# Designs tried in a protein design run: designed miniproteins, single chains. Part 51

Each design is a single chain, and the fold is of that chain. pLDDT is the mean over its residues in the fold that is shown.

## One batch from the design tools (miniprotein)

Design m1755
Fold by ESMFold2-Fast:
Structure m1755 (fold): chain A 89 residues (1-89)
Amino acid sequence: MEEKKELIRRLAEIYREILEALINDELDLEKLKEAEKRLEELYKKLKELGAEDEESKEIMEEASKELQPLIEEAQEHGLKRGEELEKEA
């Protein structure tokens, strides 16, 4: 139980770090594609863990609320940056 809570928090932290890197335009086109794929994989894991019990669901909901504005900002930045890099390539 405690280990599961810690795992959810750790995965959410990694997810946040990737989002911050996207927002700061630190990634080239190849890294953007890898980051998007990694975010998708992490999100799936977080959803699975959050569905296992009531406490995990609460922690996932809290993490989702904290990550939501970063996800929206990174989605706008990532999509825009990807388009710019493809246009220049």
Scores: mean pLDDT 69

Design m1756
Fold by ESMFold2-Fast:
Structure m1756 (fold): chain A 80 residues (1-80)
Amino acid sequence: MEKAREYLEKGKEYVKKGADYLTKGDYDKAIEYGKKGMDYGKKAMELAKSEGDNKLALEGGVTAGLGGIVVGVGKTLKKK
């Protein structure tokens, strides 16, 4: 469980950094950190599922989804 929790914490931190970069207009960094948040959220979800921690798996999935939203918003705003 230690590794899944580490990945979840990193994913949440990267999603927060990506969102902060969106508010600053740094869309390239927002996309970069959003992708990192997505990747760590997915890793946390996968490990938590393998260990039967449904709550941690859900939190990992939500974190991955939020990272994906940051990437999508960053890409949309970068085009303008």
Scores: mean pLDDT 83

Design m1757
Fold by ESMFold2-Fast:
Structure m1757 (fold): chain A 62 residues (1-62)
Amino acid sequence: SLEEEAKEAYRRALEALAQNLDSDPDVIKEAAELIAKGEQHYREKDYKLAVEYFKRAYEVAE
């Protein structure tokens, strides 16, 4: 389901951010803001948008 896909994308984004905390502070901030936007969409049950934001956060953080 899109809900389970969003949970997995969220988990991966958080893991990537945690593994790259020594990166550029601006990159860390961008990834964190994308995660926050994904969390907002997840709470609103907009799982498709939540997945897209979490995937972008993952790509920014890695």
Scores: mean pLDDT 86

Design m1758
Fold by ESMFold2-Fast:
Structure m1758 (fold): chain A 95 residues (1-95)
Amino acid sequence: TLEELEATLRELRDVLLETARSLGEKDLDAVREQLDRLVEHLLELARRDPQLAAERLRKLSENHRQASLENPEFSEQYNRLADLLERAAALAAEL
């Protein structure tokens, strides 16, 4: 459902925000606003074209998997993000 997709994307936002905090980002409010806009954009896309939303989320997951291989110091973070993106893609595909 859209509510399940929204919950998953908000979890993704929270993981990204926590990562930014851990890296010492000074303007966490700006980061949160950017992430909230991303979540809203993906939800609007899922309402209009759920298959395209699922495809985009799957591609983002693949990109994070690749980033995990190229950046072993951050592999845990990239794989966690990829897992959440895969879950979001599956939810979007079922809309």
Scores: mean pLDDT 82

Design m1759
Fold by ESMFold2-Fast:
Structure m1759 (fold): chain A 108 residues (1-108)
Amino acid sequence: MTLEELYRAGASAAYALMQAGLTPEQVRAVIDAAMEAVLAGKTPEQVAEEARKVSRELGATDFQVRLAGTVARQLAEVIRKATDYSKEEAVEAFRRGADDALARGAPP
């Protein structure tokens, strides 16, 4: 997996959450919580739990909470498979993609 693929994955993840009606604040909080959990060495399921907790605390609907968990688990799996890069480099590429999608309000 390339850094460009990680960037596009981040943009797609943020876009999916926006399409589900999460606010920019909720999307950023979910992505940040998932990335912090990945950097802390948590499993994909633990990363998903952290994303669900944060989205719920910010008033997301049950559907949005479930989607946030699914997206966060997929993020953790993608970063885990990116063995050619450090975890920090992979997380930075993903975060850049997500931030760009949030700023544009559009797909990658």
Scores: mean pLDDT 83

Design m1760
Fold by ESMFold2-Fast:
Structure m1760 (fold): chain A 55 residues (1-55)
Amino acid sequence: MEDELARLAQEHGGLSPEEAREYAEAVRTVLTSTDNDKIKEALDRATRILRRALA
């Protein structure tokens, strides 16, 4: 799933391979973490990456 998400972000989001991997890691943190602070930080990172790619 993470590798597929990174590939989709790269192909459809215009992200670099490194940015796609970072985005996938952020999404994994949101899905697997129970720490609200970590989830918030991961969401902020994912949003920043997507905003940059879509700008």
Scores: mean pLDDT 72

Design m1761
Fold by ESMFold2-Fast:
Structure m1761 (fold): chain A 98 residues (1-98)
Amino acid sequence: SNEELIRRLIGILERHARNLEPIDPESAKILRETAERLRQARENGSSFEEVRAIVDETIDRLRELARKRPPEVRLRVDIQIGMLEMAKSALAKEHEAL
C-alpha cells in the first residue's frame, strides 16, 4: 500500500540521517526535514502529487549540496539520491495500481 511504502521511507530517511550526521550534518538535516514533511503529508491525507513533490524537492536539494562536497561525502549523498529515486518509482507504481 502507498501508506506502508511512505511509512517505510520515513524510517529509512531517519536511519540514514543518523548515519550521515557525523559525516555531513547538512545532508542529515535535509533527510530529517523530508521525513517530517512525509509524516505530515500522511497525517493530512496529502495527494500522490504532493508526496512526489516532497521527494523531488529533496532530490534537487541533495544534488545541489553534493556539487559542493568532496568526493567521499558526495558518494554518500549520491547513495541517498539513488534511494529516493527508487522510492519515487515505487510510489508511482503503487499510484498506477489504484
Scores: mean pLDDT 85

Design m1762
Fold by ESMFold2-Fast:
Structure m1762 (fold): chain A 50 residues (1-50)
Amino acid sequence: LEVDKIDEESLRQAFYNSEDVITTKSGPADGTDVTVTIGGARRTFKVKKV
């Protein structure tokens, strides 16, 4: 069982821009919810595959 790997740069950009969606070329299927912790803050994003 493997978890998704999302580009760290994409995660940071989405977080700082207060976006609800992460655009990524790798990781889980389109429409998957991912919870991320950056700098002690937790947010849930919707994945958008390119």
Scores: mean pLDDT 64

Design m1763
Fold by ESMFold2-Fast:
Structure m1763 (fold): chain A 75 residues (1-75)
Amino acid sequence: MKYEEELKKAIEIFLKNRDKPISEIMEQLKKEVPYLKKLYDYLKEHTSLSDEQIDRFILNSLLKKAGLPLELLEK
């Protein structure tokens, strides 16, 4: 799968599940988008960030790349 296709799929999953907790959104993203699963595993191995901090970092990066407002995480 191309990076742009995975990014689009990730955004669609986020928007469909935006009413759910971030942890549930991230479980769907890791299941459906292999790139994000690899990124999560890399950050967990190479940083001291908590699971919550990694989830927030990934979603923040995803929204920025898609041009969506970070306020979508605040609901």
Scores: mean pLDDT 75

Design m1764
Fold by ESMFold2-Fast:
Structure m1764 (fold): chain A 98 residues (1-98)
Amino acid sequence: SEVQDLITYLLQLSNQEYNEATLSKLSTCLEKTPNKDGYYGLLQIRQSTINELNLGYSPEDLNNPEKTREVIKELHKKNQVGNLKMNILETYEKYCPL
């Protein structure tokens, strides 16, 4: 899935790897997670994070995989990829039962 590809890209930039089963569970969770509490799009990125990157993106732009990859790339330049990874894991724990 596009979400799984984006998570894989995020993990590669942080020199981490998850097995296929874990990636599938995370991707399925994120695809079912509604936009809520200022989190938006394919990877549930915070509105504040989008605003701070100043890329001119709206919340709707975060449903685009290419624009989401650009957000990940800009976060990597700022050494903030780990923060996005933690937000994804917190979203999984909050909205998807283990």
Scores: mean pLDDT 78

Design m1765
Fold by ESMFold2-Fast:
Structure m1765 (fold): chain A 97 residues (1-97)
Amino acid sequence: SLQSQVQQLLDQLRQLELERARVREAAAKDPFDPAVIAREITLAVEISITIRQLIKALKQLGYTDQQIIDLISSVAGEAEGEEAAEAARKSVQILLS
């Protein structure tokens, strides 16, 4: 179902955001580790794709733009804090315009 797809995408987004937080912590200890940098870039791409898929599915379920913004930014904030939540909020607002 569409609801099951949204739940899978939300779970995927949570896991990707948590992994990005861990990779960024590793990068802070060694900022020039090429393997860590490459993983951070890959995770950013995967997160972007997941967010776009989630927006489409949530719109089909009748979620408002504000509900979509709040939901996605909340997931980012849970993993990486307030700055990540605000960045996600701004990005989702642009994607919805």
Scores: mean pLDDT 88

Design m1766
Fold by ESMFold2-Fast:
Structure m1766 (fold): chain A 74 residues (1-74)
Amino acid sequence: SSEREHLVATYQALVDAILPLLSPENQAKVRELYAQAVRALEVDHDVARATELLNQMLALYEAENGPPVGTAPA
């Protein structure tokens, strides 16, 4: 089925959400990690590796931006 396509789309949506919030240097790193994650999902069928790469992307985001802001009531 399209489960891998759905996972790739989910990862892409996450990357698209965080990329504008990153420096150009970290944007390049996240794009490289995302390409590796897509390869792991589509070529190697290795969800565990893709998850590790996703966690590295999130770690880069958190290192630069800290925890998500905007959770305070308006």
Scores: mean pLDDT 77

Design m1767
Fold by ESMFold2-Fast:
Order: sequence, then structure tokens, then C-alpha cells
Structure m1767 (fold): chain A 66 residues (1-66)
Amino acid sequence: MYHPLSPAARALADLAVRHYRAGDYVSAAKALALAILEEGDPAPVLAYLRSRLGEGLEDILRHVHL
């Protein structure tokens, strides 16, 4: 399940990580949604974010509005 994201999806996923660490879960969720749309597959995006945030990914997912 680990494979490299497209550069654009990776940048959006990293943006989600930055917003999460700043306590902005709404902006983090928006960046995550954009990363998923850019990659076209949620699985690699979610695997990458889980590796960076662990259980913190669940906080972002509660705010995702696709």
C-alpha cells in the first residue's frame, strides 16, 4: 500500500499535515480532500497521512466534505 503520491497530491497532503499541526482541522480536511481528488485514489493519500499523523488522521477525517 506504500507508493509515491503524484507531486501535486503530495504537496496537498503535506499542506494537510501542516494545518493539522497548527490545530486547523477544517483547513487540514480541505487539503486532504483536494489531495484525494488530485491523486484519484484515497488509499495512497490516507496511507501517507497515517504514516505522518497516526491517529491524528481520524480528527481530519471528521471534517472532510467531498
Scores: mean pLDDT 78

Design m1768
Fold by ESMFold2-Fast:
Structure m1768 (fold): chain A 86 residues (1-86)
Amino acid sequence: REKIAEEVLELARRAAELLEDKELAEVVREAGEEVAEAIKKGDIRKATLLAVGTILRMIGELIDNPSKGKEEALRLLMEALRKLDS
């Protein structure tokens, strides 16, 4: 549980670093911290919903302003979501 939380947090940090938009990067980092906290508390439903919400936000940002950084960030966020089902 704590190990999964740390893996998710690290994936979110790496995703945020790929984003040139500092405001969007901070949103991703903050969401990663909230997801990790929910995992540590055993609230997997909340963790999953927060992760899905962040992924949907990233998809919206890609539709408006596509970039390689956002595509790779989305990939890392989807990997984090898959960790929650493991």
Scores: mean pLDDT 82

Design m1769
Fold by ESMFold2-Fast:
Structure m1769 (fold): chain A 86 residues (1-86)
Amino acid sequence: GVERAEELAARGAELAGRGEKEGNASLTTGGAILAIGGALTAVIGEGGSPEDGERAGEAGREKGEELGSEAGVRAGEAAREAGRAA
């Protein structure tokens, strides 16, 4: 049930990484917001635990690492924190 949340967090991290590469701060911020929304969806939207939210955010962080993007990694880390706190 949380696979969609993990996909959203990873997509957010990709978008943040693209924003960083293109020098587009709005795109970078939008990507971070999407990643956070993905992690929160795991907990609030799907009725998961904070651990589920943290795992969704971790998918975003891993995607940022795969892309070699600091903004992508930071978006995933922010998503992990939001998921854990929910």
Scores: mean pLDDT 81

Design m1770
Fold by ESMFold2-Fast:
Structure m1770 (fold): chain A 100 residues (1-100)
Amino acid sequence: SAVDEELIRLLEEARERLEEALAARDWQGFLATVEELAKGLAELARRSGNPLAERLARGQRDVAATLRAMLAAGAPDRSLESLARATIGELREVIELIRK
């Protein structure tokens, strides 16, 4: 569907930027990308009524909140990398689920 195509585009664009930010250990860039993705997914959910987009938007808001708290607490790179890899992995899994 057109909504599925837009979901895949949003998720793929974010995944690429998140992988680049992780490789550079750019945690502020990673956070900004997660927040932009959450906003884009929320907008798609509002326009389409798609429940997957709404659930994904909430999930990305939770990731952003967790990352913000970790950065404020001075979390070590190992912990930030762990969250980042999990976040990217979940996006890859969702993209494959939508493509089926």
Scores: mean pLDDT 91

Design m1771
Fold by ESMFold2-Fast:
Structure m1771 (fold): chain A 72 residues (1-72)
Amino acid sequence: SMRRENIFVSLAELVLKIKRGEVDEKEAQEALNKYATEEEKEIWEEVKSLSEEELEELVKKGEEKRKELAAA
């Protein structure tokens, strides 16, 4: 679904920021534990295991799809 794809992109962006040292991993994990839905937690475990290159590709493809839908 579009909603699930949006969650994947947002969480992939967060994991990229953590890998780059822009966001503290412990603070991000605590926020997810407190506020995330079960769907978001499942997606988080999936994206957390990806390489930086895979995360960048996922974010790029998601942004391209978001732009296409905003134009329709």
Scores: mean pLDDT 77

Design m1772
Fold by ESMFold2-Fast:
Structure m1772 (fold): chain A 99 residues (1-99)
Amino acid sequence: MSAEELRARFREIRARIAAGEAVSDEEIDELAEEIFARFDRNGDGKLSAAELREMLTTLLGRTPSDAQLQGYIAAADKDGDGVLDLEEFKGLFRGLLQE
């Protein structure tokens, strides 16, 4: 899936949630997995801060500040390694859909 298609799908699900529509955890997780795979450029199964910044810029249409980026990492990074695995990213992604 292209970055533009991922952004469109993200906005669609976010709009459905805002409209009070039921969106399954499976549908959210499938999109999160596609986004994660797209931005995990080195294939190590983790998103670095740089990869996360590019992903957030694509999905939100704006570049997060360093403070915002660190806040996202700190909220999602459960093992304290400074990178997000797929499960940590799924948690962050669910939070982003509700804003």
Scores: mean pLDDT 77

Design m1773
Fold by ESMFold2-Fast:
Structure m1773 (fold): chain A 79 residues (1-79)
Amino acid sequence: MNKEELDKLANELSEAIANRDFDRVIELTEKLLELTDNPYELQAILDTLRSLMENYDLTPEQRARLEELIAKIEEKLKK
């Protein structure tokens, strides 16, 4: 798996969060989950999404989508 692609997506995710582009955050997170099964990387993504849910005013649709992604990451971490 291409580490440069993972690093690029992680940087784009950080920029999307800074810009409060939560639709972009969701799209980038889906891509990251396709590229990694590393528990350390999955935990970092999970912590980031949980932080977004706690600290930002999200629309109900964005909140539901982020909850779906959190559930997917938690399932991957159990395996």
Scores: mean pLDDT 80

Design m1774
Fold by ESMFold2-Fast:
Formats: C-alpha cells, structure tokens, sequence
Structure m1774 (fold): chain A 84 residues (1-84)
C-alpha cells in the first residue's frame, strides 16, 4: 500500500540523515499521520496536485532535497487517496 511505501521511505530517510530509524510500527504511525493531513487538505477542496506541491515545498523548507521531498509528497497524496 502507499502508506507502507511511505513508512519505508521515512525509515530510509532517517538512516540517511544519521538518525536512529523508527520501528516499523512508529514509521507506519507517522505515515498514517502524514496521509491524514493530506486527506484533510483534499477534503477541504485542494486538488491532489496542489496538496503534493504544498507538501513538497514544506519538506524542502524543512531541509529535504527536492527529489526526496517530491517522492514523499507523492506517496502521502497516494496514501490519502487510498484512505478516502
């Protein structure tokens, strides 16, 4: 599922940043929280593209590389659409 892919990417990102990777359960909880946030924006009338662009921008401002930010934002929107 998109939530599981997002959780895996969050664990990989933590390892690349030299952080202790979260447990699979913690990563899934974080992925679900991000998906729920994206779902709220979609329910508020934002397009999937607008949500993806907004999330990617926020992640870049938070210090992620553009390529990683875009992938995480895409997975978050996919997970949100699966949950709706």
Amino acid sequence: SAVERLAERLRELAERLGLEPPSPEEALAAARAVAEMAARLLQAGWSPEEVRERLARALVEGGLAPEEAEELARLAVEAALEAL
Scores: mean pLDDT 81

Design m1775
Fold by ESMFold2-Fast:
Structure m1775 (fold): chain A 92 residues (1-92)
Amino acid sequence: PLSEQQQMQLERIFLEAYITLTKMYLYSKLKEAENKGDTERVKLVQEAMDKVNALDEQARRELAAATTVAQVQAIRDKVKSELDKILSTVES
């Protein structure tokens, strides 16, 4: 019963929430590394955060151009896959 526009908006909200949670997780990992004085890990987490910020900006541009639910879902799946790859670089 949701319109296509409403479905696209809901998918966007969920993706933005997922990206935000990923950023919060990385910030937690950054603070942990800083507290331990692990300068190499601090750099690794900062690089991961930069990649997530670049991916977020790219995702926002692609979502703004999307006109169908299928396009939004394809963007979502690609972004989630890339976030998982970035996260794997900072997990011990």
Scores: mean pLDDT 88

Design m1776
Fold by ESMFold2-Fast:
Structure m1776 (fold): chain A 94 residues (1-94)
Amino acid sequence: MIEIDESLSVDEAIEKLSKEMEERVREVMSRARTPEVLALVMEAMLKVDEMIRKARELKAAGASKEEIFEVMKKGMEEAYRLLEEARAAAEAAA
């Protein structure tokens, strides 16, 4: 399960998760850039973008920090699942 530091603001949590995602994407792509790896990385990035958009919309609507963090956790869990699939594909291609 993805843990978010609840002491962070929503914007700080988004920044931290985006940075962690960029580092993981860079690591996977450094191993292999096959069509399969690129497709999984793209799907993971799209999931993160959707999650960030939804989190910002909820914040603008006055949703609680707890509700926003639950949305962020679910989005990041899906994104990390796709990145683990991409990492396995990259290792198999190397």
Scores: mean pLDDT 81

Design m1777
Fold by ESMFold2-Fast:
Structure m1777 (fold): chain A 73 residues (1-73)
Amino acid sequence: LSAAQRAALRAQGQALNQRGLDHFQQGNFDDAIRDFQTSIRHFDQAGSSNQDRFDTQVNLGMTRIKKSVSTLP
């Protein structure tokens, strides 16, 4: 991948992470999980910093926990 292609993938990953956070705040946990998973994939393809990937993985993990608690009867 070129430097420009890596920058574009990183930017897409950041946008997806932000959209995932917006879904999380609205209680749309399934949409948030999907966006965080796609964000991680873009960061992996970009060779992005460990921090970008780590932050999104934390967001994904927290969303999964929140969803599991929220589905209790």
Scores: mean pLDDT 82

Design m1778
Fold by ESMFold2-Fast:
Structure m1778 (fold): chain A 80 residues (1-80)
Amino acid sequence: SMEKQKKEALEKLIRDLAEASKLDAESQELAKRGAERQLQLIAKHLGQKTAAEVAREAAEAVPEFREHLLELARKLEEEA
């Protein structure tokens, strides 16, 4: 189901970012680029609105990346 795919995508994004938050600045920068790519893939397969929701929920779960994730959510909402 779409709900299951959304949940799995969200859990993966949160895991990747949470692990990167424990690492150096270079790893965190790579994780930001990875998050953008993951959200673009979610938008392609599940739609812009679902990708924006995933980004907003991830921002609550990983506060170290909140500002970046909220900016990505805003861009996805503008393209919806």
Scores: mean pLDDT 87

Design m1779
Fold by ESMFold2-Fast:
Order: sequence, then structure tokens, then C-alpha cells
Structure m1779 (fold): chain A 95 residues (1-95)
Amino acid sequence: SAEEKKKAEEERKQKVLTIAREIIASALLANMSDEELDAFIERKVKENGLSPEEQEFLRKVKDEALARSKEMKNFAEKQKAYLELVKELEEKIKG
């Protein structure tokens, strides 16, 4: 049914977004490098059988998180940026 297909699609989307949140936390809170984040994304793509489009989405999340991390002056600003990015992602999913 259309509802079963929608449920499967929403579960897939939620899985990708859980990985995206981990990327944001790793970049902003754990200070992971671009190289470490690339390795993390490659591993998650292989483990979860992600599509090229989902992989591209995760790379964009990485780039955004790293860009914001470079502009943050201290850990408190990085924590705020983490919460804001996570909220923005959650709202994009619900809309």
C-alpha cells in the first residue's frame, strides 16, 4: 500500500538523519577532522547500504558543520551551533 511505502521511506530517512546528527556532533563537539569525518561517512555508507544521493547529503552536512566549527570561538559557541543545526535538520524532515 501507499502507507507501507511511506513508512519504509520515513524509516530510511530517519536512519540517514541519525547519521547526520552523529556527523554534526563529531565535527562540532568532538573536533573530528575533515579526513576523520570522511572515513566515518564512508564506513556508514557501506554499513547501511546508503545511496549516492544519501552519501552526498551527508557530505553536505559535514561541510556545513565544519564551516560553522571554524567560525566558533569557543566550546560554548560550538555547543549552540550543534543544537541549532540539529533543530534545523529535524524541522526540514518534519516539513
Scores: mean pLDDT 81

Design m1780
Fold by ESMFold2-Fast:
Structure m1780 (fold): chain A 87 residues (1-87)
Amino acid sequence: MEDVRRFVEKVEERVRRAIEEARRAAEEYPEAREELENLARGAEEALRRAREALEKGDIPLAASYASAAAILAVGLEVEVELVRRKA
């Protein structure tokens, strides 16, 4: 349980940072705002589901949603980089 809790906490930190960077990029590049906001919402929703599963003691489900949130955060980080490089 503690290993999965620590994993969820690390994913939460990453998602938070990715969303903040995406918010800044959306302000500089309004044409990318819709895509960045959609990716940010997906990451936040997956993270919320991971936390809910963790509180219910569903460790496999918590790990699954945390993994999904991490993948979505990586996707958001990549999209921010692409927007900044091409604009």
Scores: mean pLDDT 85

Design m1781
Fold by ESMFold2-Fast:
Structure m1781 (fold): chain A 75 residues (1-75)
Amino acid sequence: DIVPSQELIEEVRKLLVENGFSPYLSQETLEALAKAVLLLEERPLSLEELSEKTGLSLGFLSAVKPLLLEFLESR
């Protein structure tokens, strides 16, 4: 299993808060989102594949995936 760094988790937290998402997202949710970032960096994945690998809902991933991709392009 891919384990994201605490640094990446905090970067993802800031990204989401800056884009109007809840500052009270659970650590588990943020770890799953950071894992999604690492998975997308390695190869293109569908929302369904990301949902399967992270446990996050399709609706939530649909909202955040564009932000995660933009974040990756800026690194």
Scores: mean pLDDT 82

Design m1782
Fold by ESMFold2-Fast:
Structure m1782 (fold): chain A 83 residues (1-83)
Amino acid sequence: MEEERRRRSEEVAREIGRELLEATDTMAEITLEVAKELGMDLSEFEKKTSDRESIGLMALSKLREEGNEEALEEIKRRVKEAA
């Protein structure tokens, strides 16, 4: 169900958001790496800002809205390993 996938993605994104307060730069960089691995077009975000943290947050938001739970969990895992 779309709602169930959305809830799971939201929970993972919420946990990443908590760690964002401690490691915003590392989180943004890892999110951008995962988004690039998935072939996400970041050019639209880059037009809005040159701030890597903001671009990372926009990519994270897009992954959450798409319900990509696997990508969100991978980002969370890498952030914890780097922090």
Scores: mean pLDDT 72

Design m1783
Fold by ESMFold2-Fast:
Structure m1783 (fold): chain A 119 residues (1-119)
Amino acid sequence: MLDELKARGIALADAGDIRLAIREAISLSATALVYKTMGDYELAEEYLRVAATIFDHIDPNSELTGEMYRQLGLVLRDMGRLEEALKYYELSAKKFEESGNLELAKKSRKLAEETRREL
């Protein structure tokens, strides 16, 4: 299912249906937040990874990709996977810097610093 959703989102973007590709990726991220709320962190992680892949394919410098990496870092941190959470917070900060959103980049760097302190 998730591999099919990823392929569909990428295919929509490649066909020029950017609005539909964005809507599909937003729907996947919303589903991930529901799973996170339910404590199903593994499904939350998988849905966020698919959403991030679609956003990154549409625009590699996207602020939306940065947000997906930040959410993925939060899920990984809640799972106790601190080294992976740190990596995604740093990737999130880089994406926000590339998109020109320095304030969100600073927030992601702060999450990375706090996570590093927990290691």
Scores: mean pLDDT 86

Design m1784
Fold by ESMFold2-Fast:
Structure m1784 (fold): chain A 96 residues (1-96)
Amino acid sequence: DVLDELVVVVKSATDLVISETTDEEFKKKLEEMTKEFEEYIKKNPDISLEEAEEFFNKLLEKLIAETTDEESKKKLEEMKAGLESYIRYLKKELEE
């Protein structure tokens, strides 16, 4: 299931950012964001990859807006760009 793979990738990306930060509040917010995304996919297993991407982007944009540390904010922006590229790749793989 492509949505299950997306959840695994999101968790892996989040774990990487968590491993690179010492900010405990930021770590908790990343864990909460990832949990909210996983629960959303679990409750909505029939959503499109596009809808999953839109929901994740909303969660990530909210966290970016609440983040005041420029280094942490940059890591979130980089994670967003990386995941958008990965989802674009998955969409192409699913079509051909």
Scores: mean pLDDT 79

Design m1785
Fold by ESMFold2-Fast:
Structure m1785 (fold): chain A 76 residues (1-76)
Amino acid sequence: KADEKFQKAIDLARQNGNDETAKLLEQAKEAAKKGDSDKAKELVIEAGETASAQGAPRDVVQQIYDLAMEGVKLLS
């Protein structure tokens, strides 16, 4: 279930051409799986900021953040 949430966020980032955001979300997923919830949350925030800085629409940034953060919660 957590994997599904992270994968949806990663797919959404890639669909918007935001490869750096997708990479940060992959790192957040790995940190969460290792039990490092604090690092995972930090990486999710950075991914959202990166998407916003690269011109992703606010609703897309919010969806990425919500999906990835839900993934972190499911593993914490």
Scores: mean pLDDT 83

Design m1786
Fold by ESMFold2-Fast:
Structure m1786 (fold): chain A 100 residues (1-100)
Amino acid sequence: SEEERQEKGLELMENILELLEEELKRLKEEGIEPSPEALELYKEVKEIVERAKKSGKVTIEELEEMRKLTIEFLKLAGAPEHYIEAVEESLDKAIEDIKK
């Protein structure tokens, strides 16, 4: 149970980081420079993932923080509202599943 929770949490963290990196790649391909604020959010997400990997521990608090940072990042990146809503719903469901 706890080991499965940690594994699912780490997988979710890595999926979130990949989502942010793909969005940065999209902006670069469109010739758009990410705002300093968006880059700061990306850096914070990377630091959370690195800490989790180093400790082998994922907390629900860290997952909730990553959710918050991800949504703010997508807003600053100019993602469509319907896409942001879909990401929020997906993250909420994933975090709720991990809490079980």
Scores: mean pLDDT 87

Design m1787
Fold by ESMFold2-Fast:
Structure m1787 (fold): chain A 81 residues (1-81)
Amino acid sequence: MKPRFMKGASEEEKREAVLFLIQALEDAYEALKDKLSPEEAAELKKLIEEARRHLEEGNYEEALQKVAEAQELLDKAKKKL
């Protein structure tokens, strides 16, 4: 399973790919929350929660959009380190 993203993938594979990204974001949030501003930490957590909600609803495209937004926020925060 050497994927880009979800092209020809089963629904289970799509779910697993999105879940993997969400878990990586949750790990990054736990590692960085003390270094983020309260506003950045709250926004990141909200984006992660929204991604999980979309995943649970089977809205993988919307879940990936929330993942991308969270990744951009993390990238901006890391540039301040």
Scores: mean pLDDT 77

Design m1788
Fold by ESMFold2-Fast:
Structure m1788 (fold): chain A 76 residues (1-76)
Amino acid sequence: SDMEKKIAALEELKAELRAQAARASGIEKELLERLVALVDRVIDAAKVSLEEMLKAQREMLEEAKKLYEEYEKKKA
């Protein structure tokens, strides 16, 4: 149902990020590989419980923001 659809969407996002990482190099590749790891944490948490999924999602969003800010600073 709803949870299965969310997990499927996260798996598709993970596959696309992996594909992009395979085509990337340097700092961009490192960022994409870290984003794949963050998405994996959300997928794993979703298989356990709703509370654990929400916690992992919050942590993922905060870490993703930090990684993007670091990436932009290194590009500047």
Scores: mean pLDDT 82

